# Ledger of designs, part 92: designed miniproteins, single chains

Each design is a single chain, and the fold is of that chain. pLDDT is the mean over its residues in the fold that is shown.

## One batch from the design tools (miniprotein)

Design m3186
Fold by ESMFold2-Fast:
Structure m3186 (fold): chain A 89 residues (1-89)
Amino acid sequence: KISDEEALAYAEEALKAAEENLKKAEEAVKEGDIRKAAIYLSAARVWIIAASYYASLISDEKKREELLKRIEELKKRAKEIEEEIKKAE
């Protein structure tokens, strides 16, 4: 068992890593480097899954809901990048 405080810290770390990889994927799409974009998108998705897992460990409903909202926003952003990659194939 981990505390809500630890779970929140791990979720924040995973969210930060997801955001960084999504940004790199978006930059790669703009550069026309579709393979590089796909690699960063895959990394971002792994971190989104990790963030979702840590959010699920949080007992505080309000803190969990706030994290899930941020996770959903990143999932939407990942889907937008995926569509851009598919258009370039």
Scores: mean pLDDT 87

Design m3187
Fold by ESMFold2-Fast:
Structure m3187 (fold): chain A 66 residues (1-66)
Amino acid sequence: SAFVAQAEEIKKKLLELKKNPESDQDEIEKLAGQLGVSVDSDEEQLDAAVARVRENEAKIQAAQAA
């Protein structure tokens, strides 16, 4: 799905940026906000956020099917 693919792309970009201490902190904050996580979130917390996007999409689809 587009929402899940976007969340996974944000996770990849955040992990890449967080590996480099010279990375733009404003960009990290913006992407973290888009995924609904803290800028200090570790990889496991990012994985949990992507899983929540998957669950939210399933709930929206179920509501629209009713």
Scores: mean pLDDT 78

Design m3188
Fold by ESMFold2-Fast:
Structure m3188 (fold): chain A 73 residues (1-73)
Amino acid sequence: GREKGIEKLEEAIKYVREGNIDAAAQHLVEARRLAAEDEKTVQLIREAGRYLAEGNYDKAIALLEEARKILEE
């Protein structure tokens, strides 16, 4: 799960930066499922999803990058 979780987080970040918010949201759902064993990462993904829905893309990206770094370490 961890490697696939990282891949999905990287894809989600890419889509947010490209303005493809629908694709980003779909990848966040998958990332959350794949990262389910890490409570901190799941919390960050959930918070990022809320910021994404609010249109605060900068905060969403920052939280997703933090989640990705946790899974890489």
Scores: mean pLDDT 82

Design m3189
Fold by ESMFold2-Fast:
Structure m3189 (fold): chain A 118 residues (1-118)
Amino acid sequence: DELRERALKELKEALEHLGKAHELAQEAEEEHGELAKKAAELIAKAAEYVIAAMGYLADEETGYEKAKEYLEKALEYLEEARKLLESLPKSPLVEEALKHIEEAIEYVERAKKLLEEM
C-alpha cells in the first residue's frame, strides 16, 4: 500500500526530529529547570504514540483508525511541549528544540492526512 509506506516514511522523519527535540529539551533543563524537563517528558510521550501508530499501520484491516487516533494524541503532547518551551526565556537550545518540534508536527500531520485519504 503506497499510502501506508508514505505515512511510515513521514513518521520516521517525525521520530528523528522528536529525538533531536528531546535531547535539546533535556540540555535546556540545566538553564530552565522543571519546565524544560516537563517539555522533554511530553516530547518522549509523543514519540511513544508515533511508534505505536507505526505499529498499528502494519495491520491493514483495523490498524489505520487506531494509528490516526494515536497520531492525534502525539500532536496533543507536542502542542503542550511547544507551549512550555515558548514560555521559557529565549535561548539557542530552546529555539532549536522548538524548530524540531515544529518539523515533527508537520511530518505527523502529513502522515495523518495520508491516512485520512484512505
Scores: mean pLDDT 87

Design m3190
Fold by ESMFold2-Fast:
Structure m3190 (fold): chain A 91 residues (1-91)
Amino acid sequence: SIEEKIRELAEELGRDPEKVEEVIKNSVEESLKLLLFQLEVEVEARRTGDLEAIEARYRAEAEELEPQVEELAPVMEELQKKAEAGEEIKR
C-alpha cells in the first residue's frame, strides 16, 4: 500500500515515525473528504442538472480544503524529496 511504502521509506531515511503517522492520518482524512465531495457533486448533478450550481459548490469546497492542504504540503513535499533522493542513490 501507499501508506506502507511511505512508512518504509521514511524509516530508512531516519524520519520521525510519529510525524510520519500524523501525515498519513491527515492525508487519509483529506482523501476521504475529496471522495465525499466528488460523490456529493455527482448526486447533485443527477438531481438538478445545474452545472452552474455544481461549479459554485466545487469552488466553495476547494476554499474550505485549502488550509488542510497547506498544512500537509510542507511535510509531504519533504517526504517526497527524501524518497526521490533515496531512489536516485539506488536505495
Scores: mean pLDDT 62

Design m3191
Fold by ESMFold2-Fast:
Structure m3191 (fold): chain A 87 residues (1-87)
Amino acid sequence: SMAASERAREIFELILEALRKLAEDNKVLPKVTSQEELEEIREELKKKLLEYAPELSEEEATLFVDALFGNEEAVEEMRRLAELAEA
């Protein structure tokens, strides 16, 4: 539906903006060489999502962040949402 499509778009826009802010703050493109660095980026991105979209649950914010960083289950859920929005 249009409402579901718009919601997904809002979330993706928030994710992209948070990533740009993180990249700028790091003065160089962030490189993830350790799990600790990955966790720091994940936490900041999740915090940004919840700040911009407080209606989102912690689980939902975690799902989108996990998908962004390659969690297989989260990626599959996001893929399904994208197909639904495209349909």
Scores: mean pLDDT 64

Design m3192
Fold by ESMFold2-Fast:
Order: sequence, then structure tokens, then C-alpha cells
Structure m3192 (fold): chain A 65 residues (1-65)
Amino acid sequence: MTTVILTAVARGPGSAEELVARARAEAEKQEQEFLKQNPQATVSSRSELAVDAHTAAASITLDVP
């Protein structure tokens, strides 16, 4: 089993909630594309972080058999 981590970063003006939502949306797009190529992969965890006033990150961890 191989662990894959997908990370998206959002930068710019807006609230922390808006930046986290943008980072989440980009990470979810990466997840959808990864799952199209690796349909047997499973999502093991998700995390979101407001890094500073203008930066947020979202990560999705997947396990591939």
C-alpha cells in the first residue's frame, strides 16, 4: 500500500474561511482527478489550515493498494 498526499494552497484577499474553502475546492479537484486514474484508492484523512491572513492550505491523504 502506498500513501499519496494531495495539497492545495489558496492565497489572496478574503477571510480565512474563504481561503480555506478555496484550498479545499482545489484539493477536491485534485482528489477527483486522482481517483479517476486510481479508482481503488481510498481517502484516509483530510486536513485544512489557515496559514496566515492571506494563505490557507488543504491536504487529502489517500491510500493506494
Scores: mean pLDDT 84

Design m3193
Fold by ESMFold2-Fast:
Structure m3193 (fold): chain A 84 residues (1-84)
Amino acid sequence: MKPKPLPADEVREGMRAGFWARDGKIDELVERLGLSDEEVEEIKKLLEERNDPSNSSKKKSELLGQVMNLAYERQVRRLRKQRE
């Protein structure tokens, strides 16, 4: 059986991907995670909604969390596939 990565390693790499998405580092996401054009457009759309000045601070934080979670889940799935 291939060893699974430790939860701390998955969290660290997932959070790193989330921070790239938060900061709009789309090139890093494409290069490192292999995001499709559709995944890139979804992240861009969420970031545009987060940057809308009409949205409350709470809504902006929720949108930011959603963007970061998408990148996080993609990175964790990628790491798990490499271990399978």
Scores: mean pLDDT 74

Design m3194
Fold by ESMFold2-Fast:
Structure m3194 (fold): chain A 75 residues (1-75)
Amino acid sequence: HMMTRISVEEILKTFEEYLDKSPSDPLKAIEDALKQLQKRGFTLPVLLQRLRGVKNFKDLAEEVKRLRSEIESLP
């Protein structure tokens, strides 16, 4: 149950894929992504808290984009 850069990248990729598949319903996209991550055995309470606090599509997309950029900027 280690959080590594690779694990966070896979988590963000999963959210990005589900947002692309369900752009008209970002909350459903989050739910589907969470179910997929649970199937893969990921545990990510801090990331889930950040994403669950988002109430609209624009803020959700920006939060995912910011997290992606943070991961890509890690050494």
Scores: mean pLDDT 60

Design m3195
Fold by ESMFold2-Fast:
Structure m3195 (fold): chain A 83 residues (1-83)
Amino acid sequence: SPTEREIDRLLEEMRRLAEEAIRALEQGDYERAIRLAEEVLRLGDRARELLDRSDMPERDKTVKLFEILAIESEAYLVIRLAK
């Protein structure tokens, strides 16, 4: 569906930003790492909103939610390590 494609697009953007946040952390750019990780969390909120409004089967929603949570966990870890 168009909604599922938008969720997948958000997941790809979240993965890209999480990778950039990790690279910033590795380079000692803690302020940039936190900003990128916070952007991942904002996109995660949007992806969850789309999941809740989606007509996808509950099992498929659960799988997508698990993917969102995994990427958000990386973002939270980056924020914790950068502080």
Scores: mean pLDDT 90

Design m3196
Fold by ESMFold2-Fast:
Structure m3196 (fold): chain A 73 residues (1-73)
Amino acid sequence: VQALVDDLRQRLLDAGISPEAADHAGEAVRAIAQGDLPSAIRHAGKALELMKSREQVDTMSAAIQEALDRYAA
């Protein structure tokens, strides 16, 4: 899980998403993997609040989906 979270954070940073938003996205993925739905919702909400554009939202959604797909495989 940590390697997937680290890869997700780096991809978001490379796309110009803030470190704070990238950290929240990573924690949301970790919470989903652990079955902690309340923490996942809280972190995902904070990450979305920090988005500056639709392009950033789309980038974050794609990166999170890829991380979850890799975890499920």
Scores: mean pLDDT 79

Design m3197
Fold by ESMFold2-Fast:
Structure m3197 (fold): chain A 82 residues (1-82)
Amino acid sequence: MKKIVLEVSKLVSDTGIKNLKEALEEEGKKYGVEVEVKTGEDSVTLYVDGEKIYEEKVSTKDEAVEATSRAGAKLREYLESL
């Protein structure tokens, strides 16, 4: 089974992370993919089967939200390519 890990910046709100986790885990199930959303430091990073495919450093909440949206779009694009 493919595994995707989205690591979001600590600057994203707990509620935002919870909502994102629920949405992406459900989407992953539709494609037979395990999706994990976790909190990191000052970056947003996307991993597919342990390979880093996206990373963006962030310093503000707005940058963190925008980077998370871009990473989420890349994740969805990957799922749709399966």
Scores: mean pLDDT 81

Design m3198
Fold by ESMFold2-Fast:
Structure m3198 (fold): chain A 97 residues (1-97)
Amino acid sequence: MVELDIEEVKEELNKTLPPSLTALFDEETGTVTAVPAVLEGLPEELRRRVLELLHKGAKNKDVAGGYREAARLAREAGYEEAAAEFEKLAEAIEKNK
């Protein structure tokens, strides 16, 4: 949606957060979002739901909110490390506004 705002968020994350982050481009919404590399280790079903939450957050200009919802979902599914990474990402985005 707002590619320029998302690009700025991506640049801030790349400067502040570890290289465990991966850029994700969604052709449907035209959005680029930075996601944790741990996303690749999630089961396919959980990964799809997490991506939907992240895309929804980006579309609503609430990227941090999307990551918080993703962290909740991952934790409920028993993926504590993924949940922790999403929480750190949400916090970093909020701090860099």
Scores: mean pLDDT 64

Design m3199
Fold by ESMFold2-Fast:
Structure m3199 (fold): chain A 66 residues (1-66)
Amino acid sequence: MPSEEELRLAREIVEEELALYAEKLAKATPEQQQALLQLIRDRAISELEARGIPREVARLLVEELL
């Protein structure tokens, strides 16, 4: 099971990715927002994996947050 520290790290990474795309999301159509959110999920998962969190755990953490 993911630890509280892993959940905190995932939240920080997701928030950073959302902040990077905030202006694009605000101006996007609903279809573009779905594509951007998928990109944000994929980027967050990759960053968590780079930080040593297994991909399956990273996916679960990102799905809980987005």
Scores: mean pLDDT 82

Design m3200
Fold by ESMFold2-Fast:
Structure m3200 (fold): chain A 102 residues (1-102)
Amino acid sequence: MKEEIEKLIDEAVEEMEKELNLTPAQRARVHRYAERLKKIAIEKNLSPEEVKELVRMFREAVKAGLSDEELDALIDAFEKGVTVARFLLLAYIVERELEKRR
């Protein structure tokens, strides 16, 4: 289980880096958060499907351009529960989309 969780997160991060064309600095940032996600997933004994949902939410957060503060809050929310994290992510994405109106 632990090895599968780590592999799923590592593969998702690598795919995200390629898809989003991340700079070296952005990749370092994503790897830092990925390590925190691994700890949460292992501690909570998440299933492969729950881990896939977790990495999907993280990918959407990075794609939406969430700040370090917002990502820290989202990671904290994952420890409280997937539903709480999903609500917070949706709120941040909506805020970003509204800010794009010029």
Scores: mean pLDDT 78

Design m3201
Fold by ESMFold2-Fast:
Structure m3201 (fold): chain A 73 residues (1-73)
Amino acid sequence: SLYLLLAGLIRQELAKYMPADEARRVAHEVLRLLQEKKFDEAIKLVEDTFEKAGAPELAKRFREMIEELKRLL
């Protein structure tokens, strides 16, 4: 699914900034929020996580991807 693909991409990028197990936990929570249609909560989690990691451009790109996903559904 598109949700699983997006969560996988988030996990891969986060693993560059944090331990792999932490990146996996964050990506799993994003996937859960997307599956529950809690798009705004998924956006907040992704933005907060990448901004704290010092990657604001990735925060913006993943926010835009989730906003597009929200519009398609």
Scores: mean pLDDT 87

Design m3202
Fold by ESMFold2-Fast:
Structure m3202 (fold): chain A 103 residues (1-103)
Amino acid sequence: MTREEQLELLEKLRKIAEENPDLIFGLETIDRLETALENGSLTIEGVATKERNGEVVTVVKALLDGEEVLAVFLTPSASKEMIEEVGKELGVDVSEVIEGLES
């Protein structure tokens, strides 16, 4: 991804968050990702989104100062199956995210 494509993606995610105040944020927040992108410490490696019956799950896989991080954005009624499908598409383990939602 180019820097412009990464900025457009983060702006799109922010708009989704503003339109869906019930969204659950995962390991990193949009503000943290935007700051890291501005400082050149963020590289977005992949994004996958699933939408079904008005529910949305988006997972962003990134490197933050060389460390792997996952940012997860989902509507409160999104199914575990949707989260697992998105994780599988990106090749990431979302088990901890699912457990966090059950707690």
Scores: mean pLDDT 70

Design m3203
Fold by ESMFold2-Fast:
Structure m3203 (fold): chain A 85 residues (1-85)
Amino acid sequence: MKERLLKLLKEAREWLKSADPEKRYKTLIGASDGIGDISRGVGNISTKKGDTEAAKKAIEANQKKAREVKEEVRKQGEEELKKLE
């Protein structure tokens, strides 16, 4: 949700500001990768339980969404950090 996102970005901003540039980059990449891993994990569980057509579709949709979120997080992170100044 929006207010939780802003609070997380404020906390991240302080950590990123005190950390070196490499740590900032890795933090953002790690968060994006985590989203992708969760999507993949959920899909795998669904597939094993049966209804493989729906599960396969869900996995593909989640992986695509995770990639989109990865780019969004990168963009939004930069913009929100500028707003927080």
Scores: mean pLDDT 56

Design m3204
Fold by ESMFold2-Fast:
Structure m3204 (fold): chain A 93 residues (1-93)
Amino acid sequence: MFSLKLSEEEKKKYLELRKRLAEKYNEALELVKNNAPEEEIKEKLEELKKAAEELKKFIIEQMKKANVPEEEIEKAKEKLEKIIEEMIKSILE
């Protein structure tokens, strides 16, 4: 069983990254809901993608530090990529 033991600073960073992702997701949804200009929606989706990539990189780095097997790290990367793609698709639907 894997338990990610995060330091106080790492926990704070994780929460900040999660909050940023949630804020960008909600901002993108509101822009689409309010029929904002395509360029504004595209800019917000790029901000969302960047926030998602930063969170993904943080998670993968923590898994490496916890000596999670490489196979499990690769599966986590694939799952996170799929989640990001589905998130963007759900906003544009």
Scores: mean pLDDT 81

Design m3205
Fold by ESMFold2-Fast:
Structure m3205 (fold): chain A 92 residues (1-92)
Amino acid sequence: GEIEELRERARELLERARESGDPLAENAARQALEAVEAAGEGDVLAAEISLGMALISLGVMKLVGASEEAIALAEEAVEIAERAVELARRLS
C-alpha cells in the first residue's frame, strides 16, 4: 500500500544519508522514517513533530552551508515526511 511504499523510500533514503556522512542529513532521513511509522498508526501529531524535526535539520544545514548533496537528501526527507503527515490526516 501507499504507507509501505513510502516506508521503503524512507529506508532507502536513510541508507543514502548514512553513506553521505552528514549527521544532519541522517537525522532528517531518520525523522522522515519516524513520520511514516507514525502515519501508519494514524498518529497525526507524532507525524507532524517528525516533519518539524526534519525541517529544523534542513534549515540548520542551509544555514551552516552543508553540501548540495546532503541538502538534497534532507529535502527529500522533508518531502517524505510531508507525504506521511498528509496520509496520517486522511486516515484519521
Scores: mean pLDDT 89

Design m3206
Fold by ESMFold2-Fast:
Order: sequence, then structure tokens, then C-alpha cells
Structure m3206 (fold): chain A 80 residues (1-80)
Amino acid sequence: MEKELKELKEKLKEIAELAKKGAEKEELDKKMEEIANSHPKEVIEELAKEAGLPEELQNPKSKDDIIRALRVLAEEFERQ
């Protein structure tokens, strides 16, 4: 879990940096879908809990909810 969490955090930071540089929404959404497809749901849920996301995003029931959680996590890294 620790290695997977670190890799997920690094990928989300890369998306946050792209967003800061003014990347297109479609490019950012595509990268978030790639993350959702390449990481276990449990890793995304654990990061959402660590970041203090709303309960519905800590227990996503659909792929759309997973992508929404990833967007919120990327926005948290943009604020850093």
C-alpha cells in the first residue's frame, strides 16, 4: 500500500502542475481516467481518507465517483 500511495500522490501532483500551467480540461480528465484504470480502488479510497475528502468520495461506488475523488485530490495538490 505505501508504494502505491506514493505513486498515486506523485501522479496527482503532475496533474496539478499541468492544471497550473493551463492544460485543457479534456487532457486533465484523460489523465485522471488513466490513473483510475491503473490503480486499485482501495489505494484511491485510502488517499481520499488521508486527505479528508467527503465520505461519499472516500467510498466511491462507480468509476465516475473515483474520477471525481481524483479531481478533488488533484485540486488539493494545486493549493500547495
Scores: mean pLDDT 77

Design m3207
Fold by ESMFold2-Fast:
Structure m3207 (fold): chain A 62 residues (1-62)
Amino acid sequence: AEAAALAEAEARGQAYQPLIKEANAIVDEADKLGLSQAEQGELLQLLVEGESFEAALEKIRA
């Protein structure tokens, strides 16, 4: 029973891998663009609020 519960928790974690990869790709791209920590935080907030990555980046770099 415990082994099955752990396997389900791991499977759930695997379901988040694509989302984690997308988040990591966005952070990595922002870091490559030389954004400050403050700019990265603002970018992430705009993305959470429904802005596209391109629109959010333009707003920060305007």
Scores: mean pLDDT 67

Design m3208
Fold by ESMFold2-Fast:
Structure m3208 (fold): chain A 92 residues (1-92)
Amino acid sequence: ALERVTLLTFAEIEYAIAKKETDPVARADAVSRIADILEQLGFKEEAERVKKLAEEARKTGSPEVSDQAIKETERAIDKAREALAPEEAALN
């Protein structure tokens, strides 16, 4: 319970860093770290999707692909937060 909530908090911190990053490659690196955390939380499909977009953004340097990676990362974090809400409430 506590470990999973802590991992989600790390993902949220990395997301806050990623969305402020102006360099598409550096943003892709932050998104890749979030994907690794999501995989540890059991959101393997979401992690694979986010990681693939991050790799494309890193390879192409495309702002559009980078923005899509951030958007998909936000959706994945929101899904993880919803799934972990009962565990987080129990730690109150």
Scores: mean pLDDT 80

Design m3209
Fold by ESMFold2-Fast:
Order: structure tokens, then C-alpha cells, then sequence
Structure m3209 (fold): chain A 59 residues (1-59)
């Protein structure tokens, strides 16, 4: 994915891994779901956005 949301999620995911592995695991699961729905750009964008918001709340 080349979305700005993906860049944001990647940065937050890296930070979450250092501080909260459970939060990082949940974000990883959302990324996995987004990858499986890659052909549906709208759904992929929403899943990536939700993952980024979840990680940001946990930081």
C-alpha cells in the first residue's frame, strides 16, 4: 500500500512494539486484514486507518 495512512501506521507500529507488544499485535492483525482486502481499496484504507487510531490511542 502507498497510502499516507500506511506510513503513519508503520511509524506508530514501530513505536508500539517497544512499549506495548499487545497493542502492536492488534495493529499487525489489522494490517493482515488490510492485505487480504487489497483488491478493495476502500476497505483496506478503513482497516489501516482503524489500526493507526488504535495504536495512537495506546501510545
Amino acid sequence: MMLDETQRLTELYARAKATDPDLAARASQKLREAQSQASDLQKTTELVRQAAEDVERGL
Scores: mean pLDDT 67

Design m3210
Fold by ESMFold2-Fast:
Structure m3210 (fold): chain A 96 residues (1-96)
Amino acid sequence: KKIEEFRKKVEEMLKIIEEGIRNNESLETIKKKLQELIDSVEDPELKMLLAYIANVAIETIEELKDKKSKDEIIEAVRERVKKLTDLVEEILKKEE
């Protein structure tokens, strides 16, 4: 259950980021949408994990904003988020 919820929320988070970048939404707008997604989660552990992943994604966008194309930024976000989600899933697998 928890792993499935985590995966779905990460998928939704990546969709928000990708759509936001492609539509030239401000980082403030993307951050607000990500916070709304995180606030929809009741589990405090999952909430913290998603907040951490969202922060890494936003930092990636800020780092690459003036240096890379939209597609390259999206790819970098997906790569960094995947590394973190793989680690988190290993932790959550031990919980059932």
Scores: mean pLDDT 83

Design m3211
Fold by ESMFold2-Fast:
Structure m3211 (fold): chain A 61 residues (1-61)
Amino acid sequence: VKEKIDEVIDRYKKGEISEEQLVTEGNKIISDAFSRGELRGPERSEALSYFNKKYSEVTGK
């Protein structure tokens, strides 16, 4: 999951996707992984925190 988050962050850094697309795709990666049983509740929370940290780092928010 973190690898897929890093990939979407990298696409945003390259200007390939908008900030709105970054938020949508990042949340979708986490939701899809949770739905597939790849993440449990605590792991989902960790993935969301990781995404939010990376999002803040690249957007300055």
Scores: mean pLDDT 79

Design m3212
Fold by ESMFold2-Fast:
Structure m3212 (fold): chain A 92 residues (1-92)
Amino acid sequence: SMAELNETLSEEQKEEVIEKLEELIEEAEKRGDKEAAEDLRRLKEFIERGASINALELYLAVSLAVRKSQGDKEGAEILQRALDALREVAEK
């Protein structure tokens, strides 16, 4: 619905997603995957700026497609985990 297109995370949901993203950013950095870490830092910025859930999911879907096209399997896995975490928190 149009209402769902503009749905944003609550403050509690933002805190939970950001905590999960910080863990994934640290994991990406430890693996040397600077591009996936940067994608997730940008996602964190969008969350802090109040981007809609749909916009956040679209950003992750595009970022994931880019990493897959580059053959970055580890970056793609981390971005998929970020997308799964966002969806899990958004459904609460």
Scores: mean pLDDT 85

Design m3213
Fold by ESMFold2-Fast:
Structure m3213 (fold): chain A 101 residues (1-101)
Amino acid sequence: SSQQQRRFQQLLEDLRVDIELLREQIEELRNLPKDTPEEEKLRLVISLQMAIMGVEANILILERNLPFWSPEQQREAEELIEEAERLIEEARKLIAEIKAE
């Protein structure tokens, strides 16, 4: 239905927005000056962890709605979920590297 199509597009857009914010936070943390205070690094790590949780929540909502969508919409959603999961893995590796310093 048109209402289901609108819901699908909204859920995809919500995940796309979260993916972009996650990407921006990864880039910010990677490009931090070496002399950045430890307290500021910790705040950015916590912010990145919160962003990961937000993306994971939106993935869960999207996955729970997959059975109600067309095969084409399911493939589009699955591709976006895979992209989000790759960024989550990248973010977690970056957090681990910073904690090992």
Scores: mean pLDDT 87

Design m3214
Fold by ESMFold2-Fast:
Structure m3214 (fold): chain A 70 residues (1-70)
Amino acid sequence: SQAELVLKDAEEQKKKAEKLNDKDSTSLAQKGIELAKKALEEKDPLEKQILVGMAALTVGVTKTILDKLE
């Protein structure tokens, strides 16, 4: 599912942020993990899509920040 893919991406981003010792991107990646986990638990299709979208946007922003830190 899309939520599972976003969760995996967010977890990998958190590990990368922690290795770079960047607290802000680590916190943002953790937020992405939380949103993706909420999406996986959500039973309402509309709310699930909203949570997946929010998680994906958070992952996208985190990736952009991490790419600049390299």
Scores: mean pLDDT 84

Design m3215
Fold by ESMFold2-Fast:
Structure m3215 (fold): chain A 60 residues (1-60)
Amino acid sequence: SVLEKVDEGLERIKDSTDPELILLGAQLGVARIAILIEERLGEPVSENVKELVEEVLKEI
């Protein structure tokens, strides 16, 4: 799932001191919150959130 990909990405960079990776982690954190809200509402993950996750994961 998209949420699993986000959690895997966050785990990969959790100990990074690289400012660029820290910023990417912040973007994944925001995406994670959006996914959890959508799941709680019974909504599918939005395409914008999926695109954000895919773009961030290319960089880590």
Scores: mean pLDDT 83

Design m3216
Fold by ESMFold2-Fast:
Formats: structure tokens, C-alpha cells, sequence
Structure m3216 (fold): chain A 81 residues (1-81)
């Protein structure tokens, strides 16, 4: 439960960072992952969806954009840990 809430906060932070950077395609991937994770009750499935979404989103980002998204994720992680 709290784990799922934590990864959702991390993805929401990543989406917000991607949107701020104008990376609309990456932001959409992250948004779709957020909705899929909300529908699952399995923490293992939630974790797999999270990893897949980050991999796909990062493939669409420049190194500088990835660094900004990673920083947002780390900041969100510190808030829920």
C-alpha cells in the first residue's frame, strides 16, 4: 500500500518534470503508467510497471532531461521514505 503510494508519487514527480521540460511523449508514458499502477493491487506488478515506464520515458529524453527527471524522482522518494 505505502510502497504503491510512494512509487506513484515518484512517477507523478517524474511526469511533472517531463512536462516542464516540454517532453510531452515521455510525460504521456509516465501518465499511462500512473493509471495502470493505480489499477493493480499487486506490489510486484506495480514495481514492474514503474521500471518499464522509466525505461521507456528515459529512451525519449536527452541526458540533461533525464538528469532533471531523476532529480525529481529522488526528491519525491525522500518525502515518502
Amino acid sequence: DKYKEGILKELEAAKAAAEALGAKEAAKILEEAIEEIKKTEDPEEAGKLFEKALKEAYSLLTPEQRAAVEAAILAAREEWL
Scores: mean pLDDT 83

Design m3217
Fold by ESMFold2-Fast:
Structure m3217 (fold): chain A 92 residues (1-92)
Amino acid sequence: ARVAEIVEALVEGHELAGQGLPLPERALEAARIVEEAVRAAAPDAETFDARAQLEAVARVVEGLPPAEAAAVAARLEAELLARRRARAEAKA
């Protein structure tokens, strides 16, 4: 439930950003929770193994069955990696 809430808040933020509206506090909070959870699970984490790290975080945060945890982790991994790559490319 908690990981699903986080994903929903991020999707809502994306929709509002597309309309030129400011991100709601819930979307910003969801982003912080994901970042802190990843850092807590693997503080020296690299995007090299992001899928495994996100899967572990999903299991810990939600206590979800493995199949559901893997599906949510894959969704979060794809979004986080895409955003990190976009930021790195914009800076380079």
Scores: mean pLDDT 55

Design m3218
Fold by ESMFold2-Fast:
Formats: sequence, C-alpha cells, structure tokens
Structure m3218 (fold): chain A 98 residues (1-98)
Amino acid sequence: SRLEELANTIVKPEEVDKLIEKYREKGIAELKENREATLQELANSADREEQLADIAAREAALKAAYEKAKKEGVPLGLVEIMGREMGAIEVVKELLAE
C-alpha cells in the first residue's frame, strides 16, 4: 500500500517545494545521526576529484527533475527521492570539505 501511495499520489507544482524541503531536512538528520558510517563510506570510495564530479552530475540531474516537477507535478515517491538527494549532496559536500 505504501509503494502504491508513493507511485500514485501526484504532488501538485505548488506543493513540490514544501515536500522537497521536508524530505531534505529528514535526509540530512538521518545522515548526521550516522555521520561516522557516512565518513567511512566516503573513505572507501573514489578519490575527492571523482566524488566531486559525481556530485556535479547528481546536481545537474536533480535540477532537471526539479524543473520538470515544478512545471507538471510529480509522484510523491519522486519528491521524496529528490528531497533526500538534495540533503545527501549537501552532507557529502560538507564532509568532503573537511
């Protein structure tokens, strides 16, 4: 039922920003609670240059998805994914700056 709800509930363009912010904040909080695990994952990944290039590509994809969502609306599940991705990019950039 939750998977059906996430797929079939359409978020209107005017509601996108509020829900993205909700899921961004939730994603950031969860990643900060698991900061040590996140740092360990980054330490075992590609070098900083490759990680920054990956983040740039993810930001470009997120921007394209966001513009489409603001124009035509989007399923709730995709808004959750976009919000969490915004939060994840923010946390990873912050950790890579350390």
Scores: mean pLDDT 78

Design m3219
Fold by ESMFold2-Fast:
Structure m3219 (fold): chain A 81 residues (1-81)
Amino acid sequence: SLRDILLEAVAVVNAADRGAPPEEVKARAREVADRLLPHLSPEEAAWLRALMERLEAETDPAVQRALVAALAIFAQDRVRA
């Protein structure tokens, strides 16, 4: 469900805040993104793909955290819609 996807997105943010390895954070964020894609418009899907491309390339932990937080906010907006 969208709520389960949101809960995992929040869990990924919490993992990043607790210093989880960047590769674990990226892998879990990819799972969240993959689960969100079927629920999105083409425009929303394009935005999500761009966010994930940025997250894959990012090496700064603070920026990685901010990108994962953006993913969680995006998932929350889908639950509220």
Scores: mean pLDDT 85

Design m3220
Fold by ESMFold2-Fast:
Structure m3220 (fold): chain A 65 residues (1-65)
Amino acid sequence: SALEEGQRLIREAEELERLLREGIERGKRDGTQALPDSAAQPALDEARRLREEGERLIREARAAE
């Protein structure tokens, strides 16, 4: 269903953002960059895209009769 697919996409986006955040925070704690900014940006963009698509699917599913 669109609701299930939307929830899956949002979960994937949240997991990706969580892993990126953990890597960045670890680098800051150690005084180093755990992930290069250039490597993190495409992944952040992908997470945003997944979240937007997931939210769209959930809205459509909730609007269904």
Scores: mean pLDDT 74

